# Designed miniproteins, single chains, continued (2), part 5

Each design is a single chain, and the fold is of that chain. pLDDT is the mean over its residues in the fold that is shown.

## One batch from the design tools (miniprotein)

Design m4140
Fold by ESMFold2-Fast:
Structure m4140 (fold): chain A 72 residues (1-72)
Amino acid sequence: KEQEEEWEKIDKANEIAAEAFRRLQGASSPEEREKVLKDAREEIEKLVGKEYADSFVKQVELALEDVAARRA
């Protein structure tokens, strides 16, 4: 039962991360992107803890950097 509860929280955190990534692609300014990342991190942290939140946010940041590098 504990295992199932953990997986449900992780699935929810992944959904939040995916939504944040989509919002970041539509954001008009660096300030809007920073707010989206902050909000997503706080929501993920509440569900699965700080370590997972930091990991998910880091992955989103790396994906955005990769896109930017390919465009440069």
Scores: mean pLDDT 73

Design m4141
Fold by ESMFold2-Fast:
Structure m4141 (fold): chain A 76 residues (1-76)
Amino acid sequence: IDRTIQSADILAQLSQALRQGDLARAHQLLDQHAALTGRTDQVDYWKDRIDKDPQRTADSFDIISRFLREQASMES
């Protein structure tokens, strides 16, 4: 399984959880994404963003997810 596609899927789920107000699920998905990518140093930064502005953070994750899917399509 392509890690880039998995990353995009997690970020899309994270965006959806934030739009639904499920902050607990969003934190769980963020930890899952960090474990997948090895980007654990960014977890606290994104958790703070999620807590302060979940809707704007959802928009950011939608954009990142879309770019990652486009990248995966070109490389697969």
Scores: mean pLDDT 79

Design m4142
Fold by ESMFold2-Fast:
Structure m4142 (fold): chain A 97 residues (1-97)
Amino acid sequence: AEVEIVITLSGPVEQVAKNLAEIEKLIREFSEKAKKWGVELEGLEIVSIQTTNGEVHITLRLRLRGSDAELVEKAAEELAKQLSKYGKTEVIRLPDR
């Protein structure tokens, strides 16, 4: 089972850079917790970057996978909730391949 989290960050370049560092730390800490559930987190992928007049808009993607669909979905929901303080978050269910 696979689930994707998309997060969009917007703001001044220095604030977005700080938020990215905090997100990286949160992902590292959450990854340790998720391993106990048999859920694997792939690294953050930058989907898009737009900069205008010192304002930055970054869209990031993170993929979670595991054998148990309910645990993957629960992990994605918890992580998305924690990430929501930094920007808009969306959870996307991926079809089984």
Scores: mean pLDDT 80

Design m4143
Fold by ESMFold2-Fast:
Structure m4143 (fold): chain A 78 residues (1-78)
Amino acid sequence: LSDEELRALARGVAEYLAEHFSPEELRALAAEIRAALPEAAAQSPGLARLGEMVYAIAEAIAAGASAEEAAAAGVAAL
């Protein structure tokens, strides 16, 4: 994934999560992702990196960030 593709992916994920999930559901999702990260990292470093991105996005939106701010946080977590 290029930097442009990663930004587009992060934006799409942030918009989807902001539209379809409550802050409570996003915190639950973030907790599940965090719990799964060690096993994901053992299978695929790329999968673990995507998990870190989605975790950062979910946490940011749950904390009241815009989809734009959350997407930037997701990219920064990579």
Scores: mean pLDDT 82

Design m4144
Fold by ESMFold2-Fast:
Structure m4144 (fold): chain A 69 residues (1-69)
Amino acid sequence: ASDEQMAALAARLAALPAVASVEVRGNTVTVTLSGDPAPAEDAVLAFAVEHDLEVRARLEGDTLTVTLR
């Protein structure tokens, strides 16, 4: 994914009600959740489909780690 695409995804995730923080490092977005992970997971999947990107997502506790290629 491009830097512009990563920034766009981070902005979309930061706007969600159950997201406490979003950090971008290269092709990886780290999301700290404050509630239900489903809206963030749905937003990631929708973004990947919209931009024809491969997505790898891992949820561990309150942390959702997403890598796009």
Scores: mean pLDDT 83

Design m4145
Fold by ESMFold2-Fast:
Structure m4145 (fold): chain A 98 residues (1-98)
Amino acid sequence: GALEEIDKALDLVSKLAEASTDFDIQVRATLIQITLVLAKKDYEKGDYESAIEGLKFAKRELESLRPEATPEQQRLIDGAIEEIDKAIKLVEEDLKAA
């Protein structure tokens, strides 16, 4: 479900923060983690529109970070974006059902 895909994205962004020796990447990855945690909480409250906005914001921030990342970090970013896209689709389905 959407929570599982958000948790997978969180795990990948956490690994990105831990794998990075670049302070700017570490800070930006940490802010993306906070954004994903807030989106998860919005989804748990039934605020699907706010959850979608948070997920889309996290995706844009990861896309912005990608050009500065190493090939290993880019794989983590690409994986996180994939899980966010799956989460957005599932939350949009829940919003239509509500």
Scores: mean pLDDT 89

Design m4146
Fold by ESMFold2-Fast:
Structure m4146 (fold): chain A 64 residues (1-64)
Amino acid sequence: DAAEEIRKIAEERGSDTVTALEVAEIAEKYGIDPNEVMQRILERTNGSITATVEQAIEILEEFL
């Protein structure tokens, strides 16, 4: 489950955020284009390279 993998990354760092690169790596594992995921994160965060766990999961679910 992609959402569970995102939550695990954040928990391991003691944070409620993940990087766009970490989300893109998970997306690629599930057959989603990592470049499209990174672009959507940049659009939703107004150019930030980090997203909240909630935002990251919502974005990934849009592609699944």
Scores: mean pLDDT 80

Design m4147
Fold by ESMFold2-Fast:
Structure m4147 (fold): chain A 78 residues (1-78)
Amino acid sequence: ADELLAELERLLEEYVAWLVEQGADAEELEAGRRAAVEAARRALAEAEANPTLTREEVLAKLREEIEALRRELERLRK
């Protein structure tokens, strides 16, 4: 779980850095990046407390989001 959160944070950091190089607002992008990581952490904490959601389901969604972000980053860097 922590490894997936670290991977998400790293990919978002790379994405934000690329956008800032293109002239985007660094503060606004960093705020969005922090919010996304916090939302992922909250979802994992809710899965721990809520038996209607399995931790595996939350982790699977996080992996999907990481894969989507990785593909987007690769596409933009072409």
Scores: mean pLDDT 72

Design m4148
Fold by ESMFold2-Fast:
Structure m4148 (fold): chain A 55 residues (1-55)
Amino acid sequence: SRDLAARIARVVGHALGLSPEKTEELVREVVANVDRFKDEGDLARGAAEVARSLR
């Protein structure tokens, strides 16, 4: 769900040391693309990749 996707994205953003602004950017990106992820593991991996590009 979008709520779970947002929660995972925030955890990943904090774990990778993103600023609050970049973390919310990550949340928007992940939530907008939630239907493209097949499971929570795929979503967490995708969120980490996007987070690295936002650094």
Scores: mean pLDDT 80

Design m4149
Fold by ESMFold2-Fast:
Structure m4149 (fold): chain A 93 residues (1-93)
Amino acid sequence: SRAALRAQVEALLAAHARRLGVTLSPEAREALIDFVVDLALRHPELQNRATLGALVRELLELRRNREPLPESLIRGLDLSPAEVARLEAILAE
């Protein structure tokens, strides 16, 4: 369910953010959770805990290092220019 997927994303985000020393505003945290949940619903292959955790960790590492989204990630997840801009805005907060 969306609720179960959301709970998994929330737990993974909290664990990886703590491990990486990344702090997000409440608004950025919520927006990132919503983004990842919507993405995983469009890409069912992301819905296993290991793959979902790897994605969350990669996004938080990009935030920590202040790096742009890699082209391989954009292509692999079939992100539109609008989704790229939204995700980059979330990670810049």
Scores: mean pLDDT 86

Design m4150
Fold by ESMFold2-Fast:
Structure m4150 (fold): chain A 93 residues (1-93)
Amino acid sequence: MAKILIVESDAATKSLLTTIAKNLGCEVTTATSDAEALSLLDTESIDGVIATSASVALISACAAKSIPLVLVSPTSSAAAIANAIDNLINSIK
């Protein structure tokens, strides 16, 4: 089962992304900031990252670790978000 890190400061958006990822069969870890996400990338076995915004530091860390990072818009439909997450999961299987 893929372990996905969700980076989001808004509780409602974080809950939405977490629910969609879990419905797709993922194990989910969450971070509220890029700094927390960077710490989790160093301490946890993360297979993929989903964020609504990403700093250069987060993008660089994911690239250095060969972890795929997907940016989703919080204004996108649930179907578009689910499709983005499903594509991420398929890239790491």
Scores: mean pLDDT 80

Design m4151
Fold by ESMFold2-Fast:
Structure m4151 (fold): chain A 85 residues (1-85)
Amino acid sequence: MLSPEELEAAREALRALLEERIAAETDEAAKAALRAARDAGLAFLDAYAEYVRTGSEEAKKKAEEAKAAAEAALKAALERLAAAA
């Protein structure tokens, strides 16, 4: 399990990586999808950090739901990038 410090490092790395990709993207729809994936991914990491901090079943459920949302947003962004070619 990642420590709170490792989760913060992962959060910053994800944000930086996606922001670089967003800045390099010229297709508006792909750019919007990448922003949605960034926001959903960061929300998942925040929810997972809460689960790591508290160990509560409610925090675990919230983290699992946020993970599913982040995976869906990332899939949508990848599909939009493929379609923008």
Scores: mean pLDDT 81

Design m4152
Fold by ESMFold2-Fast:
Structure m4152 (fold): chain A 87 residues (1-87)
Amino acid sequence: SAAVEAAIEQIRRLTEVIVRSRDPAVVLQALDEIGDIRLRFRDNREVLEEVYRGLQRAIRETKLRDPRVINRLIGLLLRAIGDLLDL
């Protein structure tokens, strides 16, 4: 599906923003956009697996230790895991 391919590519771009940015506001915006994609595709395994992989990479490679960023990132990861378990 073209929509699934576009969602996966968008998640990859947003993950790069999270990894490269040192601005908490920019990273929080990118995480919100990943959250929106998760919500729209919460029953799609390929998109959820990309969200999961992207968030794992973000945790490993992010330069930020802002509590808001860490809390949002962990929350989204747990939501993605829950969605995958419900498939």
Scores: mean pLDDT 90

Design m4153
Fold by ESMFold2-Fast:
Structure m4153 (fold): chain A 59 residues (1-59)
Amino acid sequence: KLVRVGDIAVAETAEEAARKAREDALARAKQEYPNGTIVSEEVIELSPRVAAAVLTVEL
């Protein structure tokens, strides 16, 4: 079974926003699905200070 977990982050730079979005999405995935395996990661730059990260977790 596959599920998706995502988050959005705002930071001073696009690189920091992408990093924070990914870290926050990873933390959420681990909290909601502690026995799940992350099988893909996607990070999207939405603007110079906003990024989204989407993780696909296999249960």
Scores: mean pLDDT 83

Design m4154
Fold by ESMFold2-Fast:
Structure m4154 (fold): chain A 65 residues (1-65)
Amino acid sequence: MAEEKKREAEKAIEELSAETGLKLELEGDTIYVYVEDLNISEIGAILRAIGLGIELGLSTKLVKV
């Protein structure tokens, strides 16, 4: 929401996206996690995204593609 907090969140999301291979988008105060197959690797990445959202005070939403 604040500009500095948003930049920090965007960097953290980029790092998580690079680490996990998932597509992540920040829209307002919500992290959108795009998932295809819900395999064990994606589930682990989803849990990390939820944890990041809690840490940053953001909501996390899952989108199945």
Scores: mean pLDDT 76

Design m4155
Fold by ESMFold2-Fast:
Structure m4155 (fold): chain A 72 residues (1-72)
Amino acid sequence: MSSEEIGKLLSEAFKLMEVDPEKALKLFEELAKKYPDKREEILKLAREAVKAAQVDPEKAERILVETYLLLS
């Protein structure tokens, strides 16, 4: 998966995290399938980001940047 594809998927997940957290988590699950060696870390960061998005969008954005850097 390219860095551009990762960025696009994470951007889409970010938009969904406040309004459709289940769909956002499904996008992270698709990402985790492409990086099986990092699956548990991706899903942990995904859950933390979704939880943060409900109360602190800036924290959610920081977690997404961390996820991007983990995979790039």
Scores: mean pLDDT 81

Design m4156
Fold by ESMFold2-Fast:
Structure m4156 (fold): chain A 75 residues (1-75)
Amino acid sequence: SMEEVLAEIERLLREYEALAKKGIREGLSPEEKAEMQALLRRIGELVEANPEIRPRVEELMREVEARLLALAAEA
């Protein structure tokens, strides 16, 4: 269902945000950088398969980016 797809994207975005925050604070290993790329690729696949959710996913991604930019400004 659309709700299940959105919940999966929210889970993937949480994992992405956690890795991005680690990257800002500590740096990332090559494996962790590859994991971030895999997470973004999977989110893209789910959005392309379910285009109706795109505006909501774009909003969630903007919220994540704003939090990451705020964290980077403090570092």
Scores: mean pLDDT 88

Design m4157
Fold by ESMFold2-Fast:
Structure m4157 (fold): chain A 62 residues (1-62)
Amino acid sequence: IPEGSVVVENADGSSGSSAAGVLSIAGVKRLTLVGTNEAALRAIGAVLEAAGTEVTIVVRDP
């Protein structure tokens, strides 16, 4: 997990995805997205990166 990153658990779920979006809009520059669905995490990460957020993706065991 990168230093200074805000960790969003269950980022591939609806609540986690919403939290990541709110944090990005609030100006948080570094987010770590944690979840089990790699494709969903990558899609969410791409949207957040387009908004200027540095995103790290961590895929947990299903």
Scores: mean pLDDT 72

Design m4158
Fold by ESMFold2-Fast:
Structure m4158 (fold): chain A 79 residues (1-79)
Amino acid sequence: MLTPEQLAELKRAIEKAFREAGIEVEAVGVVPQSETKVLVGIVAKRPLSDEEREKVTEIAREVAKSFGLEAEVVIAPED
């Protein structure tokens, strides 16, 4: 399983990437699914457009890939 340290680094990297992209996020959670797969939960401060959801998903997956991980991304609220 991924260590708590690795999960904390991934979470910080995702939060930093969103901040640099100007995306307003209330919270980011990372849950290990396997040694190579994580679930990334994103709580937005408002409902995101389809374009914003796509960009958020792309950023989270790209950051996870840099850690050697496959990310499944879930965004709330669903609108």
Scores: mean pLDDT 80

Design m4159
Fold by ESMFold2-Fast:
Structure m4159 (fold): chain A 89 residues (1-89)
Amino acid sequence: LEEEKLAGLGAMAKEVMEKHGKTTPEMEELIEIYEKSDVKLHKFELEEDGVKVVLYVSEEVLKELLKEAEKLKDEEGVKVVKELLEKIK
């Protein structure tokens, strides 16, 4: 699960680097983790208030996020995570 989360962050960091042409040493480390990882990641593109957000997550990470959102009684978070899980079925 930790490797899956770091790989997802690395995929997002790579997307930021490709779009903005900027990176930090921390982002480069995350990108390397992603590139060396065999984790199956799903790409989602979300747009909110003119800001485009790209999310890279594994199914296992999504399931963990769903559990956490349900534990916190975050109805909006539960809805979003369930919609993402449905897209990968």
Scores: mean pLDDT 72

Design m4160
Fold by ESMFold2-Fast:
Structure m4160 (fold): chain A 89 residues (1-89)
Amino acid sequence: MEEERERYRAEAQAHLDEAVAIAMKNPKDKEAAKEIQRHGDEALAATPEERDRIADSIARIGEVALKLSPEAQAHVARAIEAMVRALGL
């Protein structure tokens, strides 16, 4: 179970990194990319018991992602799905 959760955390990180990389190619989206990275790092560092903190971080990622390209938004959506699984939500 912990091994499966670690795999989902790795998947979430990979999709966040890809979303940030795509966003960073557009100068307009650099600040949004930094916000997604910050909130993603906070969510992935949280324990399953910190559900409220995780839920807030995921909500902030989703809100910021709406400012990005559809390609970056798709990676953010995959990252959120993996985070939910990693955290047992």
Scores: mean pLDDT 79

Design m4161
Fold by ESMFold2-Fast:
Structure m4161 (fold): chain A 73 residues (1-73)
Amino acid sequence: MEELVEKYQELIEELIRTLEEDPNDFDRIRKIEEEILAIGDELKKLKPSEEQWQKVQDAVGRLQAVAAEILAR
């Protein structure tokens, strides 16, 4: 469980970095998004704790904030 939460956070940070550094690398972006979705589905099945789920939500919030900033440019 903890390893999946950490992996999810790492994938979100990798996606953010890729969007900022190489937004035209569509193949890499798509691959990271697929991994995020797969880990997200596993986390939902495992019924994470409130603290673990908050870490997931915080990561998603960071991604949403970055995406909104990029779209505003």
Scores: mean pLDDT 78

Design m4162
Fold by ESMFold2-Fast:
Structure m4162 (fold): chain A 68 residues (1-68)
Amino acid sequence: MQELADRIAEGLALSGVMSGKPYSKKEMERIAKAALRALGVPEEEAEKLAPIAAEKAQELYKKLLEEK
């Protein structure tokens, strides 16, 4: 489950870089929850993992911007 949250976080961070604008933490959380549910994660687990994935995505996005 942590691996799945990490994969979603990476995807969100890359999507933000490619779009040229950061997603808000709330928006990342909503997208992460939707992605988790689409992958078959139960809603209760998706609700717990979505904020974790969003936080990781935001930190990864910051690191990607700081590198270049």
Scores: mean pLDDT 75

Design m4163
Fold by ESMFold2-Fast:
Structure m4163 (fold): chain A 90 residues (1-90)
Amino acid sequence: MEYEFSEEQLITNRFIGLALRALGYLIQAELYLRQGRPLEEVREALEEAREAIEEMKELIEKHKAEEVAYRVLERLEERLEEVEEELRKR
């Protein structure tokens, strides 16, 4: 049998991929900041995380999302703001 993914499954998979990308870059930025790496490298990681978060927002707005998706987005946005605040203190 040929399996066709529903639009909902494709959207869910895209959202998960974006969430993992955002989290990965946020962890990278936090580690770079802690290691005293150049601020340009920290900013680059944060920009990648921000782009993933913005794509997640667009995906949620375009396709009615479950409460869990909004909670994941909120937590990632909070973590992004925390890292940006730490960067501002340097």
Scores: mean pLDDT 81

Design m4164
Fold by ESMFold2-Fast:
Structure m4164 (fold): chain A 94 residues (1-94)
Amino acid sequence: MEEEIRKKVEELMEELKLSEEERKIVMEGVDRVLAYLKENPDASRREIGEKMEEERERAIEKLKEAGFSEGQIGKVEALMLRVGSIVMEAHEKK
């Protein structure tokens, strides 16, 4: 599950042509979500959704602090929403 999620996220970041700094911020959030799922294997869709929301907000804040444009931030926000869907689907297949 973790390996499949990371691979799909990496493919999406490649398609969007994200910079190394943008990729680092995204993967830090993804790694925290994956750690949460490992610690909480029985987490509900609501709890996973709340964790995804928290990590999306954190990523957006870091991008703003790093001086990224509204367009670049919007690309990462859209990517994080797609990551949320990937995580939910992978969790349901457990």
Scores: mean pLDDT 81

Design m4165
Fold by ESMFold2-Fast:
Structure m4165 (fold): chain A 60 residues (1-60)
Amino acid sequence: SPEEYFKKMLEIMIEFADKMGEAIAEAARTGDPNYQERLDEIAKEFNEKVKKLREEYEKA
């Protein structure tokens, strides 16, 4: 249903925001020189989850 789709999309967006915030905070705490690579990985995961969600609801 549209409501389920939007709920799952919001959950994915919230997870993305939380993971990005945690990665930035961790980088600030540790001085990780690869922090941008970690942010890119989180963004890639977000995009893949969004793509999968769209595919599942287009085929339903």
Scores: mean pLDDT 82

Design m4166
Fold by ESMFold2-Fast:
Structure m4166 (fold): chain A 65 residues (1-65)
Amino acid sequence: ASAEEYRARGVALLTQRRYDEAAAEFERALALEPDDQATRRLLAIALSMAGRPAEASRAGAGLPA
């Protein structure tokens, strides 16, 4: 699967409130495209909603507000 396919799956899982599964799909997308700031932001959101704030902070590090 492509990075875009993993990102799309992650977004679908976010809308279902399946935050841990969404984070896993965004991590897969970032493994293929590590400099994708949009996917890093989505990962930070998913991790925050999943109750994993330390990991969310690391994923969102260096992104503009």
Scores: mean pLDDT 80

Design m4167
Fold by ESMFold2-Fast:
Structure m4167 (fold): chain A 68 residues (1-68)
Amino acid sequence: SEEARRRFLERDEKARMEGNKKLAETYIKLADELEKLAQTLSPEVAQKYRQIADELRKKAEELLKEAE
């Protein structure tokens, strides 16, 4: 029925939004860990880790925008 299809699509949309939020949270947590590790590394390696952390935070921001 049309109602069953509508409920399925609504549930899938909510699941997708929740998945994006969880993934964003994982990326933020990983970025925090990389920044923490960078504090114990040489300046050259620390710079690379901070760049990766910045990229992860940008990806998390994009996912959160898609979840709105």
Scores: mean pLDDT 82

Design m4168
Fold by ESMFold2-Fast:
Structure m4168 (fold): chain A 80 residues (1-80)
Amino acid sequence: SELELFKQRAARFGPLATIYDLMERIYHTIRTKSKEEAIKELERAINILEGLLSQETDPEVKAALETAINELKKRIEKLK
């Protein structure tokens, strides 16, 4: 799953760098998408990050995940 792939990358590169990479990849992907497709991709990314947040115990990583989720939600609002 995408969640498991994220966990594998976080184990190798660190969780903060993996969050940054995921955000960059999402923004790159949505640049060529319709408004409706971009919103769906952003919602899917939010679901992955919320799943990670529910399992996270490190307060620094929790804060980074919450910030990332908030940024993606703001991006959806700008697309509406």
Scores: mean pLDDT 82

Design m4169
Fold by ESMFold2-Fast:
Structure m4169 (fold): chain A 83 residues (1-83)
Amino acid sequence: LEEFKRRVLEAAAEAGRRLMDAGHNTEAAQIMIDLQRRLEASETLEQVYEAGEEAARQIGTVDPEAARAFLEEVRRAYEEALE
């Protein structure tokens, strides 16, 4: 659980850097705050995955490619957490 949360946060930080480099600093900060809150409230792998999906949706409203790369990493981390 903790490892999966860490992986999602790392992937989000990477997506956030891309958004900030593109000038979307406010959006990047707001997405990270929302994700951090959702992950803090998550007690299951499924809840962490749902938090990741919501973050991907928010990232995708700004940068669809960043959202795709982020969601791909979330899915990979989820599969690893199920082992």
Scores: mean pLDDT 83

Design m4170
Fold by ESMFold2-Fast:
Structure m4170 (fold): chain A 71 residues (1-71)
Amino acid sequence: SVREQVAIHNSRPLAEKIGELTGLSVEEAARELARLVLEGLTGRQAAERMAEKYGLSEEEKEEVLRVVEEA
């Protein structure tokens, strides 16, 4: 859907940081973030869920949340 594609596009900077830290492709990270946002999570909540799921350290989680604050 157009809404899904827009959500994927808007998630790109956050997806790039998560991909860097987790080894996921940017496309995979963006799709997962978009799905979480479409399920009703905020961008911050989606980022926190992915950080927990992929076992990011506190320092890595702080880097991800910094990108959310800049978006």
Scores: mean pLDDT 80

Design m4171
Fold by ESMFold2-Fast:
Structure m4171 (fold): chain A 74 residues (1-74)
Amino acid sequence: GLIDEAIERLRRGDLDGAADLLSTLSPSQVEEALRRYVEENKGNPGVGPLLRNLADLLESRGDLEHARIARSYS
């Protein structure tokens, strides 16, 4: 599904592709995708910086609500 595709893009470090897909999802679906991604990557020091970069990218695109969700998981 779309949530699994968003997680796969995050796993690849494809932030543009992740942002494009996440912008089509509801806030609750974005929260579910990011929660699952963070849980799968517990202890990975790259997760925080990646999600901060994702939040900055979403914010730069005017997607403030999804950026706020991404920042909460960073």
Scores: mean pLDDT 89

Design m4172
Fold by ESMFold2-Fast:
Structure m4172 (fold): chain A 100 residues (1-100)
Amino acid sequence: SIKDELLEIHKKILELLSKPPTEENINKIIELIKKLGDLVQEAIEKEDKETLKLALKIFKEIKEELEKKLPSLSDRQKELVEEIILSIETAIEAIEKALK
């Protein structure tokens, strides 16, 4: 189910966020965020409000964890992570609009 896939991807992202912020690990997070975006788009098209509420919670939790890491990152890593945060903010806005 979409909900099970969202929860699995969320767990994988949190695991990657506990690891060193290497280019490989950051790229893996970017790919997982893209997969979350695809699942959100499917949930919007299906008008699955319960799945959208779960996705909203997941994106907010990921954003919070990324923001906590920002002060410890190099300038290049900060730039990449700030781009990820902007992508998450765009997804949150799309979900909140779909839930109205």
Scores: mean pLDDT 87

Design m4173
Fold by ESMFold2-Fast:
Structure m4173 (fold): chain A 91 residues (1-91)
Amino acid sequence: SADREAVLEAARKAMEEVAKLFSKVLDPELLQRMEEIVERSAEEALADTSLSPAQRQAEARGRTMNESLQLLTEHLGLKSVAEFMRAVLAG
C-alpha cells in the first residue's frame, strides 16, 4: 500500500508537470487519457518485482512523462517531442 501510494504519487507529479506546461491546449478528454497513463504506468512499475521501491517510483515517473508528452505531440500533429517542446517554449 505505501509502495503503491508512492509510485502513484510519482506518476501523478509527472502528469501534473506536463499538464501545467500545456494547460492552454488541454481538454477533458486529454486529461482523462493522461489519468489513464498515470494508472497504467504505476501498475506496470509495481508489477516489476526486479526493481527496488525507489526504482519503481523513477520508472513510473519516466513512463508517465514520456507517454504524456507523446500523447500531446500526437494530439497537436507534431512529428517529435523536440518539435512539441520548441512550439510550447516559443508560445
Scores: mean pLDDT 80

Design m4174
Fold by ESMFold2-Fast:
Structure m4174 (fold): chain A 81 residues (1-81)
Amino acid sequence: SPIEELARRWLQEVAADPRLSEEDRALAMAAIGEMLDMAREGVPLEEIRAVAERFIATVENPHLRAFLERFLAEFEALLRA
């Protein structure tokens, strides 16, 4: 699945980024995993976006925030295709 491939690639980038803490990685894994599961269940994009925006709001690290915002944009593009 293109969505699962996107999520796997982004999780690998999160794991390799030394600017992220273990807490940041846990938040990224939780956010990406939840969005992936919601997409598999056919949840509407607007609801997935709301969940993603809520996760991003809890993020203190600006590098992780930017990462999650880019992920959400690419994820939305794939769901609209």
Scores: mean pLDDT 80

Design m4175
Fold by ESMFold2-Fast:
Structure m4175 (fold): chain A 81 residues (1-81)
Amino acid sequence: MKLGEQEVDIVVESREQALELLDYLEKTIKLALKNKIPIGFARIVDREGKLILEPLFIDGSEEDANKVLEKIRKAKEELEK
């Protein structure tokens, strides 16, 4: 997907901040799933512009949420590299 405007990017300054944000997103996704609420998340990058997590949208379905949770888990593993 190509974006004509700049999306709101979340810039993290440390690995610890990135991990804390990813934990927050996991909790938010689980809560939204429980209430069947669609949610979207901004792209997460580090200070050098390296992609940590791509922008995500969940349509309130368990299938979409599980795919997003898997991507978050992979991002956490990359941060431990």
Scores: mean pLDDT 74

